# Designs tried in a protein design run: designed miniproteins, single chains, continued (4). Part 23

Each design is a single chain, and the fold is of that chain. pLDDT is the mean over its residues in the fold that is shown.

## One batch from the design tools (miniprotein)

Design m12771
Fold by ESMFold2-Fast:
Structure m12771 (fold): chain A 74 residues (1-74)
Amino acid sequence: MEENAEKMVRLLEATASLLDPESAAVLREAARAAREVARTGVLTPEQEAILREAERVLEAHREETLAALERLLA
């Protein structure tokens, strides 16, 4: 669980580095929420909302998400 969360966090942070500051902030907040959920095992409604917003941002920026994956593999 924690290993998968850390991979997700790395993708969120790498994608954030390619986006505008507002979109990047959403992904960084989601990365913090994902780490906390992995550590505590508890998913609050607030954390669910943050993660859903990050999902929308990633879907809107598919090209940047793929570029972030390439950077993580390099």
Scores: mean pLDDT 79

Design m12772
Fold by ESMFold2-Fast:
Parts: sequence; structure tokens; C-alpha cells
Structure m12772 (fold): chain A 66 residues (1-66)
Amino acid sequence: QTVYVDVQVPDQADKVKALIEAMGGHIVTMIPSQANIQAVIPASAVDDFIARVRAEFGGTADIVEP
């Protein structure tokens, strides 16, 4: 029902956090020194989330095992 994702963005981590929350996900942890966010996203939204992170923030989001 939900998937764990590892997100890498060069900046704008707060905006990515807001996107995660807007899509019904939540933050597990943030590591600002590594430009890294770990989050849980609804499975139905994850493909759109990954595409938006690449297109809007110049980052990556990968589905990972916990």
C-alpha cells in the first residue's frame, strides 16, 4: 500500500518535504548534510512522485527496501 523511497536533491529539501506530505506520504528521516530525504509514499502516487522529483527539483527518488 505504501513504498519506502530514498530521495536525493541538491537543494529545496523543504519543498520536496511539502510535496511528500501533499501526496499523502510522510518523512522518515532527513539528512541535510547529504541532501537526502527518506520517506514513505502511497504506492499509487510513487511513480508520479519520482517523475516530479526529477523534473522539478533535479533530484532522484528510488524505491528501496527498509
Scores: mean pLDDT 77

Design m12773
Fold by ESMFold2-Fast:
Structure m12773 (fold): chain A 88 residues (1-88)
Amino acid sequence: MEAKKEALKKAIEDLDGLIENAEKYSNEELAEGLRNLAGQLEKFGAKEAAEKAREVARKLEENELSTEEKKKLLEEVRKVVEEELEKL
């Protein structure tokens, strides 16, 4: 349980960094960050959060998105991670 809490808290910190710097990162860099997060989340049993992160990473790579749209997608991932953390 503690390892999962640590992973979720770290994921929120990492996501906050991606959201804050969304204008400075390329879509490829944002997607890579999300895929790395998804791998860690899945390893610790946060399957829904991992799936959402991969979904958003794919959307970032496949679509031309504004900075505001990128931030909203990253915030969707953050919400799923927060919901998972709240249930622990």
Scores: mean pLDDT 83

Design m12774
Fold by ESMFold2-Fast:
Structure m12774 (fold): chain A 73 residues (1-73)
Amino acid sequence: MAEEGKKLIEEGEKLIKEGKKLLEEGKKLIDEGEKSGDLKLLLKGIGTVLRGIGLITEGELLIKKGKELLEKA
C-alpha cells in the first residue's frame, strides 16, 4: 500500500507538470489571439487552458489519494 501511495503521488505530480505546460501554451495562444484579433486562435487558447486545468485537477486528486494510502499504511 505504501508503494501504491507513492506511485499515485508521482503520477499526480506528472499530470500537474503537463497541465502547467498546457496552461502556458493556452495563455500564449490567448495573448496572440487578442493581439491579432483572431477569435479562432483565442478560442483554441481557452480550450487548451481548460485541458490544462483538467490535468492539474486530476493530478491533485491522485496526490490526495496517494497521501491517504500512505497515512493508512
Scores: mean pLDDT 84

Design m12775
Fold by ESMFold2-Fast:
Structure m12775 (fold): chain A 63 residues (1-63)
Amino acid sequence: AARATLTGTSPEEADLALARAVALREGRGVEATVVVDASALSPEQLAKLRAGAAASGVTFVAR
């Protein structure tokens, strides 16, 4: 199976990484993982990204 890991080290990069991961997961059936820097993100943005990832079957990892 195809796999992809997408990394976001800023709030903007994290949002873009999730959007790309969702597109790969839903459009191409790719097993997608999003890795974010938790220190760069608000608790609200982290919660939103986790919810979005879960809804689309994307694996979410906060460092």
Scores: mean pLDDT 83

Design m12776
Fold by ESMFold2-Fast:
Structure m12776 (fold): chain A 79 residues (1-79)
Amino acid sequence: SPPVTILISYSELAKKLGASVSAVRKAARRAIPEVEAAFPEVEVRLTKRGVEVSAPTIEAATEAAARLVELIREILEEE
């Protein structure tokens, strides 16, 4: 079966977190290594519009995407 892919939009997440798109993109780049370490079956890809989280199951993709968003929020709160 093809992998499940979730797109985390930079513009939508920036609006929700009260941050700039640039700040969200920078935070995402810092968060990705932690997500990849926690979820070795998940592939994370940076795109122009957002971050694509791909996994063998919807459960794995959803959990990894939620962790990525949480880490982005934490990074933005420390800057």
Scores: mean pLDDT 85

Design m12777
Fold by ESMFold2-Fast:
Structure m12777 (fold): chain A 103 residues (1-103)
Amino acid sequence: MTEEELEALRLLFLYRKFNDEEYRRKFMELEGLSEREVDILEELLLVSLTPSTTPASLAAFRERLRSELGLTDEQIEELWRIGKSTTKISELVEAARRLAERL
């Protein structure tokens, strides 16, 4: 992990822990991401770092993404597959950009 990737992860973690929009904004500026791309990236990171899921937790995740992010079932399935396929932040960032472009 590069020092830049570690700092980006730290900012995202601080945003989620303290719900502080200032850390989210700094992360967006550091990575050059839009608000939509960061929202998608947070969900990709959650999927990537979650070692196991139940059918009920997967159903709740899908409903949240449909209602809160307006994603289609196809986009949610792609997000889930990508999140489970890698733990590399750079790959998750590129996935977030690609998914945001399809909206």
Scores: mean pLDDT 71

Design m12778
Fold by ESMFold2-Fast:
Structure m12778 (fold): chain A 103 residues (1-103)
Amino acid sequence: MSMIDDMMRRSDRMRQRSNDYIDRAIDQGTSNLTQEQVDEALKMVAEIMRAAQESEEQARELLRRAQENKDIYSVISDFVTGVQLHQESRRMRRMADEMRRSL
């Protein structure tokens, strides 16, 4: 399995958990959330932000390798994967922001 496939599956699992949390928060009303539910949401936000940072760091490393221009096929592969990891990082950050707004 590729690095991007693993990151996308991780992102999809986090999105499902985030959506489930938001749906529960909407059903209960955000003002009716327990401290335990708020703490759970903050832990999820921290987890998502950590995953986003890891994805962004991997993206930067691959894009920097691509700039060394030693093999055109490796350059293309690293560039494409780096762009995809950067997009997943942005997606995870949007999920974290949405969860913060539900608190």
Scores: mean pLDDT 76

Design m12779
Fold by ESMFold2-Fast:
Structure m12779 (fold): chain A 80 residues (1-80)
Amino acid sequence: SITITVTYDDGTVKTYVVPASKDTTAKELLELMKERGEDPRVIELIEMMAEVDPNLTAEMLSVILSDYTLGELLRSLKSM
């Protein structure tokens, strides 16, 4: 399993434990998150990031999410 920690703009922190490996792609992770009915904003972020980098892994995503809030990343991606 992989642990993804998401920091929201309001300072809320949520931890998602998914039955995936560290090398699972963001696209594969997106499908798992959709199946589990997780936060639609997190799903939107992963979908946009997978579009920008098709080789992005769940581990890479977890590192990026440690440095930025969900809203900061969504805003950045929407401006691209």
Scores: mean pLDDT 78

Design m12780
Fold by ESMFold2-Fast:
Structure m12780 (fold): chain A 90 residues (1-90)
Amino acid sequence: SAAKEAELKALKEKFEEILKEVESVLTPEELELLKEVAEAEIKYKFDKDPKVQEELEKWAEKLEKEKRELIERVVKNTKEPMEKKYKELE
């Protein structure tokens, strides 16, 4: 029980780091929805079935990958065109 609580807290901390990083990329509405869904799923799945912890870790990894892909997509669509313009003006 205590060991599982420690593992759950570590996973929640990882989600908090992901949420902080995407805060500038997502709208406030999207961020709040993502936070609520993540917290609800973690709490109810873990409380009912501790065996799901391994799946929760994979879910956290998937969420981190999706966040990274979202950031890369935003950068490509906004920053790369700007860099190309600056290169032409140099």
Scores: mean pLDDT 59

Design m12781
Fold by ESMFold2-Fast:
Structure m12781 (fold): chain A 67 residues (1-67)
Amino acid sequence: SSAVLSEEGRKVFEEFYEELKKAKTNEEILKLLRKHENSDRETALALTGAVIRKIGDELQAELEAKK
């Protein structure tokens, strides 16, 4: 399937996801993404996946908070 990560890409995904979980503002998130803006395709896909997962986590937290 398209956008399936390699074993190395999965490690990149997990590491970036952990970094993103520590970022509390859009500015911190953009800074992390900008740091890797010239990355290869595999790294870029891993970063994108990690951002989507973080957004999903934040949306779930907002839904729980609103009740």
Scores: mean pLDDT 73

Design m12782
Fold by ESMFold2-Fast:
Structure m12782 (fold): chain A 110 residues (1-110)
Amino acid sequence: SPIEEAVARFKEVLDEFIKKLEELLPDRPDAIEELRKVGKEVLEGIRKSEDLTEGVMEAIEKVEEKLNEIWEKYFDSMSLEEQKKFAEMMLETRLKLMEIYEWAKKAEEE
């Protein structure tokens, strides 16, 4: 179903981000656990959405909110190189999630 495909695509993007974050911030298990929890919540939200496109957008907004919280919490403890890598990872993830949003829009039109 389009919903299960959206969930699978969204999960893949989140899993990739979490893996990269574990490599970037190995001494911050709390950040990883918070992100894993939000990941589960947003995937469930997509599954329960009556409107797939709206469900994907709500999921993106919740992920962006959590990534900004992690950024603000750990910013001062990161080196300039780590800050740059984190910012690049956030941008890449946003672009990939927006590609899922555009895919969902097209899937609902088909």
Scores: mean pLDDT 85

Design m12783
Fold by ESMFold2-Fast:
Structure m12783 (fold): chain A 85 residues (1-85)
Amino acid sequence: SATLESQIYSYNTAVTTAVEKKDYEALIRSFEYLAALTGDEGPALAAQAKEVVDALKNGELSEEEAIARLQELVRRIVELIERRR
């Protein structure tokens, strides 16, 4: 759906900006709130986002690799939210 892809694009842009600005606390908080909307899978998805951010902070992931993994999580979360509608 064009609406779904537009929403994913907006979240992906926000993820890229937060990583570039090193706004990790706001990034984790945003994933926690968004993941909660999925229901049962929410805690696991939020934990995965935190693992990516922690790995980025520890130098285990590049910014490019972290952005790619976080964008995959955005797509998964948005698709799960849409399945509930």
Scores: mean pLDDT 84

Design m12784
Fold by ESMFold2-Fast:
Structure m12784 (fold): chain A 83 residues (1-83)
Amino acid sequence: KVVEAGRKAAEGAKQGPDASIEGGRLMGEAYGHKATGDDARAVAEAAYNGMQGDGFEESAIATAKGAYASGRGVPTAPPGVGL
């Protein structure tokens, strides 16, 4: 659930603002269940993996920021991203 929400947020950033907002909302909803430790790591991995390709690094960061803002209080720097 949390991983899927992160992937949708990452893909949304590439497809436009409305899709990015919806992905962020889903990510925030998933975090509402309990996004600590492994859940936070899974979200970070999904966001970065969803942005594979040209410019994926900058796009993944922008998507994560947008998703976290929409998620209302989720971390801005996801734990476990430094794998």
Scores: mean pLDDT 48

Design m12785
Fold by ESMFold2-Fast:
Structure m12785 (fold): chain A 100 residues (1-100)
Amino acid sequence: SRLEELRALYERAKAEIPALARETVEALLGLSREELEALLAEVRAELARAEAAGDEERAELLRLVERALEAVLAGKPEEALELFERALELLAETRYAKAL
């Protein structure tokens, strides 16, 4: 029953991913280029720290976020949407695996 409860939480989280990714991209499209470049710099700094620490799970997540921000800056919001959906799926999978 606990495994069924965790699976139900995972399935609900997964069902919300397209909406959360869309809201994230829409929020980012409302930012200035300077604000987006500042966020990208912060993400790159966090990625470097994760890689230096050998935290491959965190590094993989941050690489997806980096690519998504680069896609927004390049005027490719659909590519950014796909990358954020992928990042959120990876987060949900990692949390589900750790809860087992």
Scores: mean pLDDT 83

Design m12786
Fold by ESMFold2-Fast:
Order: sequence, then C-alpha cells, then structure tokens
Structure m12786 (fold): chain A 62 residues (1-62)
Amino acid sequence: HMKKKALLHLLELSGVPKEFIEEVKRALDEGNLDAAKEAIEKARQYIDPRLYEAALKVLDSL
C-alpha cells in the first residue's frame, strides 16, 4: 500500500533509528496495526509531535 510507504518515509525523515522503522514495517507486513502503533510509540522520543500525529492518522487509514 502507498500509505504504508508514506508512513515508513515519514519515520525515516524524522531520524528514527532503523531498528524501530524495521519493527513498524514488520508489524505492518503482518497486518498487526496494534503492534505497528506500539512500535511508533516506542520511537516517539525521536519524532516531532506533529509528525507523530500524522503517522497515527496514516496508520488509522490502513
């Protein structure tokens, strides 16, 4: 899905470490949106609050 790629790019632009990005990607590949949200919450300290909200909106639309 294009939205999945947009979410991952948003995290990369925010400077999130690859380990957290891969955790989000794995959760999305498994169709586990709850696990993807938890991975984003773990990386929240690396994400601007506005980008964090944008990431959650993209996730909700998947």
Scores: mean pLDDT 77

Design m12787
Fold by ESMFold2-Fast:
Structure m12787 (fold): chain A 75 residues (1-75)
Amino acid sequence: SLPEEIQKIIGKEKATEAEVIGDVLKYLVDKGLIDPRTGRVDLSDTPLGKITGKKELSLDELISAVLKYIDENSV
């Protein structure tokens, strides 16, 4: 199953890598967390901030960090 912090974001206990990427992108868009000028993501006060230990990342860095976290913490 997916780690608890990921489940808080996508609302699923189990998902494929493609589903995780899609659901994370949807979460970021729905919450307005992407800076349209820079493409950087505000992770403040989100489960993604807890996973990465960062306040801000680029979209590519965030996706890579999320997938790595799932790989290392999934059962």
Scores: mean pLDDT 80

Design m12788
Fold by ESMFold2-Fast:
Structure m12788 (fold): chain A 84 residues (1-84)
Amino acid sequence: SEAEKLRKELIEIVTKVEELLKNNDIDGAAELVLEALRKIDPERAKELEEELKKPGMTDEEKKRLMVEAMQYYAAKVMEQIEAL
């Protein structure tokens, strides 16, 4: 079903982002988070991309922003599943 496909994709993306962040692969995590967000909310993705490019942003601050973005992404995917 479409709902099962969306749940599987959500779990796979969240798990991969968590693994990348745990390994301090900040750039890899950012690419995956931005790709995921662009599919559901292109404006939110652009805002995150601009925020991550700010001078003086620490790796820990970037991780926090990416975790918050993934929480937003997960909520939006769950809303799509509930609408099916």
Scores: mean pLDDT 86

Design m12789
Fold by ESMFold2-Fast:
Structure m12789 (fold): chain A 62 residues (1-62)
Amino acid sequence: MEDEEKIAKFVEKLKEIEKKYPNTPEQQKKIDELMDELLKEVDPELYEELQKAREKVKEKKE
């Protein structure tokens, strides 16, 4: 299934991030970006809901 291939690629990229950026703040940024990409590919509706939530948080922090 196509989703299984996307998850496999995600796991592969996650391992690369862990190797390149062990115990660094950059690792968290790369993981967050990878999670966003995975979510957008696997569940675009949930990704859109998270974007809406981020906008609400931004408004309240202003």
Scores: mean pLDDT 72

Design m12790
Fold by ESMFold2-Fast:
Structure m12790 (fold): chain A 64 residues (1-64)
Amino acid sequence: MLTPQQLRDAVLWVLRQLGHPYAEQYPEPTYVPSEEVKEELLSLPPEVLVSILEGAEELIEARK
């Protein structure tokens, strides 16, 4: 299972590969997901990816 930070970076990586403008507001991800994770995330619609990103950010914020 990915940590919330790894999940955020994985989703950001995929959104950036898709050229989605939502990802441009974030700094470049430091974590590059595995091929398996990339394939799973690429199969999801962009709105689901954005929801996952927002959820991961909330979990990261809650840890502070």
Scores: mean pLDDT 75

Design m12791
Fold by ESMFold2-Fast:
Structure m12791 (fold): chain A 105 residues (1-105)
Amino acid sequence: SLRDNFEKALAKLEAAGVLSPAEVDYLRERFPDSWLRSLSTLPAPQTHSPLTGAFVYLGSSDDPKSFTLAARGLRRFLETNPDIDPRLRALLERMARWLEEQGKK
């Protein structure tokens, strides 16, 4: 499920030291089950689709190609959503940088 991939993605980022436990808790609060469910039911074009795709790629595989695809999804979300919360933006930019580094291997 989307939630399962999201939780796996957060666990990988925490284990790698990319996110602190407090930052993981912030993202869990920011993306509750109701909001993740709402994203999957939004009419096309779905503005948050690159973000949900990024968590699916990161949660489902440890392949460098999946890290590259996750990074592209985060970058596309950041480009199309310039006015998002600054704390969320900083965390997504940090995640994208780490994923880009993993994808180069």
Scores: mean pLDDT 74

Design m12792
Fold by ESMFold2-Fast:
Structure m12792 (fold): chain A 113 residues (1-113)
Amino acid sequence: SAEELAKKVATLSAEAVLLALRGASDLEVDVTLGMARIYLGVLKLVAGEEHPLVKKAEEVIKAAEEAIRLIRDPSTPKERIIDAIKKLIKKSKELGSEEAVKRAEEALRVVRE
């Protein structure tokens, strides 16, 4: 079930970015991202810190955290947010999470509007 934990981390991370772009409350975004961090912690305990799935899941959550930070800063240029979401899509594809890719691609559509 390490693969399922990694997919939960990625899907929740991408969902948090999408929620932030859709104007959800900071609480909703932070709770969703917090759940991703909890599943990452469980994944590290189950698979071991050096497992490729752990490293890929960490890269996805870090990409999402950076995107949310940029989204929350009203001085951030739109292009920087687009670049952060493109990185999230790339990392989600590397993890093999189809649902995370779909949510991140939806986030890219929202920001390009």
Scores: mean pLDDT 90

Design m12793
Fold by ESMFold2-Fast:
Order: sequence, then C-alpha cells, then structure tokens
Structure m12793 (fold): chain A 56 residues (1-56)
Amino acid sequence: MEEIQKKLEELDRKAAEREAEVRKKYADDPLMREMELGVIDVEVAVQRTVLRIEAK
C-alpha cells in the first residue's frame, strides 16, 4: 500500500511537470493548451486506476 501511495505521488508530480510544459508550449494557443491538458488528465486517471487495481 505505501509503495502505491509513493507511485501515485510521483505520477501527480510528473503530471504537474507535463502540465507546466504544455502551458509554456501553448501559451498563445488556448485551444491546443486545453486539449493537451485534457489528454494529460485522462492519462493520469487511467494510470491511477491501473496502480490501484495492481494493489489488489
């Protein structure tokens, strides 16, 4: 369980870094910025679900 919590924290940290890069890359393109941020949110949600299933 503790290992899963650390993996979730690392996932959230990497997601925040990716979001920061997307905001920087698409600073002048709000549509692309929102689309890319949405993709990151979906990928993070899927990975969190996989980690929780593996904890079973």
Scores: mean pLDDT 79

Design m12794
Fold by ESMFold2-Fast:
Structure m12794 (fold): chain A 82 residues (1-82)
Amino acid sequence: SEEEFQKIVDEFKKLVEEAEKKIRNATSQEELDKVIKEFNTKAFELSAKADEVITDPEKRDEFYKELNEAIEKLVKIAKEKR
């Protein structure tokens, strides 16, 4: 359970890193919108997997806190590109 959760966390961190690189390299608003949409879709899929694996409410809350913080940071970077 904890091992599976750690894999989800690692996958999420990689997703954030890739999204940030794609946002920084985007040359059009259309590319920015696509990257954000793809990130949100994959992030919510990972959160659904986390819900299946995490039985501890405190670990779940911490995961969603980090997820929200990452989304806010990516949105800010995307806005700064405009």
Scores: mean pLDDT 79

Design m12795
Fold by ESMFold2-Fast:
Structure m12795 (fold): chain A 90 residues (1-90)
Amino acid sequence: MKIDVEEAKKYIEEKAKELGFPDFNIDTATDLEIDLFLEAVFEKYGLTSDSPLKEYLRLLFVRNMGKKKTDDDVIAELYRFVKEAEELSK
Protein backbone atom coordinates (compact mmCIF):
# COMPACT_ATOMS: atom_id res chain seq x y z
CA MET A 1 0.00 0.00 0.00
CA LYS A 2 1.26 3.51 -0.79
CA ILE A 3 2.12 5.46 2.36
CA ASP A 4 3.91 8.71 3.22
CA VAL A 5 7.61 7.82 2.76
CA GLU A 6 8.77 10.10 5.62
CA GLU A 7 6.29 8.45 8.02
CA ALA A 8 7.47 5.02 6.81
CA LYS A 9 11.11 6.03 7.41
CA LYS A 10 10.31 7.18 10.96
CA TYR A 11 8.38 3.99 11.69
CA ILE A 12 11.27 1.80 10.44
CA GLU A 13 13.81 3.93 12.38
CA GLU A 14 11.81 3.62 15.63
CA LYS A 15 11.37 -0.13 15.10
CA ALA A 16 15.11 -0.56 14.43
CA LYS A 17 15.92 1.47 17.56
CA GLU A 18 13.49 -0.69 19.60
CA LEU A 19 15.19 -3.84 18.26
CA GLY A 20 18.72 -2.62 19.19
CA PHE A 21 19.83 -0.84 15.99
CA PRO A 22 19.88 2.85 17.09
CA ASP A 23 22.31 3.80 14.28
CA PHE A 24 20.22 2.16 11.52
CA ASN A 25 19.88 4.53 8.55
CA ILE A 26 17.69 3.19 5.75
CA ASP A 27 19.25 5.54 3.15
CA THR A 28 22.78 4.13 3.81
CA ALA A 29 21.99 0.63 5.19
CA THR A 30 24.03 -2.25 3.76
CA ASP A 31 22.46 -5.57 2.72
CA LEU A 32 23.92 -7.06 5.92
CA GLU A 33 22.33 -4.36 8.11
CA ILE A 34 18.97 -4.91 6.39
CA ASP A 35 19.27 -8.71 6.89
CA LEU A 36 20.11 -8.23 10.60
CA PHE A 37 17.10 -5.92 10.98
CA LEU A 38 14.78 -8.44 9.26
CA GLU A 39 16.09 -11.28 11.47
CA ALA A 40 15.45 -9.14 14.58
CA VAL A 41 11.87 -8.51 13.35
CA PHE A 42 11.37 -12.27 12.81
CA GLU A 43 12.78 -13.07 16.27
CA LYS A 44 10.64 -10.42 18.02
CA TYR A 45 7.45 -11.85 16.47
CA GLY A 46 8.34 -15.53 17.06
CA LEU A 47 9.03 -16.48 13.44
CA THR A 48 11.76 -19.15 13.41
CA SER A 49 14.04 -20.07 10.47
CA ASP A 50 11.99 -23.26 9.91
CA SER A 51 8.66 -21.40 9.75
CA PRO A 52 6.80 -21.54 6.40
CA LEU A 53 5.39 -18.13 7.36
CA LYS A 54 8.89 -16.62 7.66
CA GLU A 55 9.82 -18.06 4.24
CA TYR A 56 6.56 -16.75 2.73
CA LEU A 57 7.13 -13.24 4.10
CA ARG A 58 10.75 -13.20 2.88
CA LEU A 59 9.74 -14.42 -0.61
CA LEU A 60 6.98 -11.80 -0.78
CA PHE A 61 9.51 -9.09 0.21
CA VAL A 62 12.07 -10.24 -2.40
CA ARG A 63 9.39 -10.53 -5.12
CA ASN A 64 8.09 -7.01 -4.47
CA MET A 65 11.65 -5.63 -4.27
CA GLY A 66 12.39 -7.14 -7.70
CA LYS A 67 9.72 -4.84 -9.21
CA LYS A 68 10.87 -1.65 -7.43
CA LYS A 69 14.25 0.08 -7.80
CA THR A 70 13.90 3.45 -5.99
CA ASP A 71 14.80 4.15 -2.34
CA ASP A 72 11.17 5.21 -1.73
CA ASP A 73 9.96 1.83 -3.02
CA VAL A 74 12.47 0.02 -0.76
CA ILE A 75 11.27 2.03 2.25
CA ALA A 76 7.59 1.33 1.45
CA GLU A 77 8.31 -2.42 1.09
CA LEU A 78 10.25 -2.58 4.39
CA TYR A 79 7.37 -0.80 6.13
CA ARG A 80 4.83 -3.24 4.63
CA PHE A 81 7.04 -6.23 5.59
CA VAL A 82 7.34 -5.15 9.25
CA LYS A 83 3.57 -4.51 9.44
CA GLU A 84 2.81 -7.95 7.91
CA ALA A 85 5.17 -9.67 10.38
CA GLU A 86 3.41 -7.91 13.29
CA GLU A 87 -0.08 -8.78 11.99
CA LEU A 88 0.65 -12.44 11.18
CA SER A 89 2.43 -13.13 14.52
CA LYS A 90 -0.72 -12.26 16.49
Scores: mean pLDDT 67

Design m12796
Fold by ESMFold2-Fast:
Structure m12796 (fold): chain A 82 residues (1-82)
Amino acid sequence: DEKRKELEEKLKKLEAEAELYLARGDLYGAGLAYYGAAQILKELGETEKAIEYLRRAIELLERADPDSVALARAREELAKLE
C-alpha cells in the first residue's frame, strides 16, 4: 500500500523533528511535531501510540503557549480517543 508507506515515512520524519525540537528547547515546535505524528498514527490505526503522542503534545504545548489553537485542537483530538 503506497499510502501506508507514505504515512510511515511522514511519521518517521515527524518523530525525528520532535526530537530535534526538544534538543533545541523548542517546546512549541516539538508539541506540533508530536501532534502531527499522533494524527498519522490514527490513520495507521495505532490508537494507543496516538494517545501517548497527543498527551506528549499537550504537555509541551501547555508549557510553550497555553492559549494556542494547537493546544485546543490537541485536547479535542485526545478527548475523542479517550
Scores: mean pLDDT 86

Design m12797
Fold by ESMFold2-Fast:
Structure m12797 (fold): chain A 68 residues (1-68)
Amino acid sequence: MKKVKVEFTAKTSDSGASAVFEAPQGETVTVHAYAAGDDDTFSLKALDVDSEESTSTQPNATLTVEVK
């Protein structure tokens, strides 16, 4: 199992949250994030994985991480 950390940052308030989970190598994990405010924009970033990092920035954001 490999640890995957995802960080969530709201652009307007500069507030954030993070989640950590374990996934086996070769799996794909999809993370969905929803803004609390209608004018907020999110950044989503996977950390500490051998997968290619993906980032999306919008109030309702999806990040897909392939665990290598």
Scores: mean pLDDT 59

Design m12798
Fold by ESMFold2-Fast:
Structure m12798 (fold): chain A 63 residues (1-63)
Amino acid sequence: EVELKLQLFRDALLEAGFSEEKAEKVVEAIREGRLEEAEKIIDEQDIPEETKAALLEAAREIV
């Protein structure tokens, strides 16, 4: 189920240091098919490049 994948992905974003507000925006963008917007938000975060790559890969696997 897409919703289960989105919930797990949201948890991963929070664990990586995203605020609840930013995590919600990323999840909402993916749910609406706006993958490019979600990728931009992830790329703009001040987190390790390896963590960004993992999150981007996970986002692309969702839809």
Scores: mean pLDDT 80

Design m12799
Fold by ESMFold2-Fast:
Structure m12799 (fold): chain A 103 residues (1-103)
Amino acid sequence: SMLLERAREEIRRASEIDTRATEAVLDKNSSIEELEKLREEALEQSERLREVGREMLTQLPNTPEAAVMFSAVGIASAGMTASAMLLDKKAEELKKKEEEKKA
């Protein structure tokens, strides 16, 4: 199924974004621009996963295998949203520290 292959690819991309987001959040040298760019990538990937999930509900047979893949897509989408929130928090903390130094 082309749809199952798309789902696997979107999950794979989400995993790569999650790794990059984790590294950026833990890196003391990460820039605000880098964090904001990764946040946008994570939010876009969350939406792509939601779109794949919607197509799966209408096109895939009602099988256990399809249900497992649908669950994996949902988990990956939620994970991307969580990564975006963590990146946003770190970017805001860095902005606040820069403003405090200028005051």
Scores: mean pLDDT 86

Design m12800
Fold by ESMFold2-Fast:
Structure m12800 (fold): chain A 88 residues (1-88)
Amino acid sequence: PRPVRYEAIVTAKGKKGDKVKEVWVELEPDARVTRVSFELLEKIETDDYVEYKYRVTVEGTGRVKSAKAILSNGEESKGEITEPRPVP
């Protein structure tokens, strides 16, 4: 199958001092990943809360099913997966 690139934007909001512990992606059964990377796009910190926005990039074949961020308090945030595009 032709290599494609998926992007997912994952937003995680927690209490002040919470940190993103893990970011991970779930793949469809026929998917094969050649590269995964994540990038912090934005961090908003106030006296009451912290909010993180990550871009997760997955390159490979097949389809990404879901993307999630897990906070240090154990809460999960689900990301929206974009349409696949050809790898340059």
Scores: mean pLDDT 70

Design m12801
Fold by ESMFold2-Fast:
Parts: structure tokens; C-alpha cells; sequence
Structure m12801 (fold): chain A 67 residues (1-67)
């Protein structure tokens, strides 16, 4: 199912960014995912120590959106 695959890609990007954020900023308080383009997700990770944006290359997303 195309929608389930898209949701899985968004969740994977969220988990990758959360892992990076926890290493760099400590405990993660909130996460926001944004589709920047057909091959890139931007994930904003917020903690008590600050906020960082991670661009997660997601080429599989473009294939799903164009299929």
C-alpha cells in the first residue's frame, strides 16, 4: 500500500533525526517532519538544550509520490 509506505518513510526519518538529536542535544521534547522536496525530508528536533534541523535524503519518497 502506497500510503503505508509513505508513512513508514516519514517514521524512519523521524527516528533517524531523533537519534541524532539525542546524541547532540540530549533528551528530545518534540519532533516535526516537513516534506521539502520529492527526495528530502526536513526534521526539526527540539530539546531543552536547543533546536536542530536535519535534512534526511529520502529518494524512495519521490518514487512513491510519482507512482
Amino acid sequence: DKEEKIKALLKIAELIAKAKGEKELGEVESIEVEIVDKNTLRVTVKSKNGEKEYEIPTPALGKLLES
Scores: mean pLDDT 79

Design m12802
Fold by ESMFold2-Fast:
Structure m12802 (fold): chain A 94 residues (1-94)
Amino acid sequence: DALRARLRELLARAAAGDPEARLELWRLLAAAVAAGLYEPSAEEQAALEALFAEADRAAQDIQPLADEVSGPEANARLLEAALRGLGRAEVEAA
């Protein structure tokens, strides 16, 4: 639960163009991919796609990581999966 609060904080800061928060989120996404965690819903995916599309215009430093994760749509899905899995700390265990 505290972890979910932290993720919401990072999401809000990343959306505001904070490159440090964005970088931390991208690293959590990489851990989610390594753990094989992927459970995005269609509605949640659409909301995160909009969030990342707007944030990507401001966060130039994070573009290489976004490209590595296969673009904004894949990034939105992986972030959704990371938010769900990280609540259990399973992503970091993999």
Scores: mean pLDDT 51

Design m12803
Fold by ESMFold2-Fast:
Structure m12803 (fold): chain A 52 residues (1-52)
Amino acid sequence: SAKDEAIALAQELRDRGILTDAEYQNIVDAIKNSSEEFAQRIADRLRRGLAE
């Protein structure tokens, strides 16, 4: 699902040190409480953050 993809991308950003643990938790909470459409938008933004 878009939520699962967004959470996985947020975890990758945390693992790379781009997000703090607190920022990661806040983003995950927001994703879980969002629609699939909003989660897809979050996933797209996080994916751009991981792009070279």
Scores: mean pLDDT 81

Design m12804
Fold by ESMFold2-Fast:
Structure m12804 (fold): chain A 83 residues (1-83)
Amino acid sequence: MEEFTVKDEQEARKIARELAEKTMENGEYRAVIRAKTEQFAERAGQIVESEAQYYGAVGFTRVRGTEVEVTLVKYEVWVARQA
């Protein structure tokens, strides 16, 4: 599982886009994002979910203190699993 550290919203957006792109290429991607504060970890999770949706993926985030566990699934792959 890939690990990233983000110090500000701009870095969080950059990593979110990278994760979304990798998800579109591979169908699914998992990562952990580390933030300086729990509040910023929650914000980073929101950014990841928003970027994933924009790229056509479903984002699942779980905030654990200052860490965000991320699972992104390409929308068509996720829909196929629900059928």
Scores: mean pLDDT 83

Design m12805
Fold by ESMFold2-Fast:
Structure m12805 (fold): chain A 81 residues (1-81)
Amino acid sequence: MSTETVLTLTPEEQKLADEYSKRVREVFERLEAGELSLEEAIEEIERITKELLSKITNPDIQASIEGLRDIIIAYVRQHAA
């Protein structure tokens, strides 16, 4: 019974979400290239997420970003096994 949560983003918040996705992708690319260890990649993702959360004023969007962070970290950990 999983349904997708629909959030209303401002143009500014959407731009921040796009930048977050790009930065997370860059962390994955660096991990795959051997530039980052698994732990360093997780720390970078957490840091990027924390920076994004500090710029977002909408608590519903913050909660969604935190949930997405947890999924991303779990995905990274599974790929390293």
Scores: mean pLDDT 74

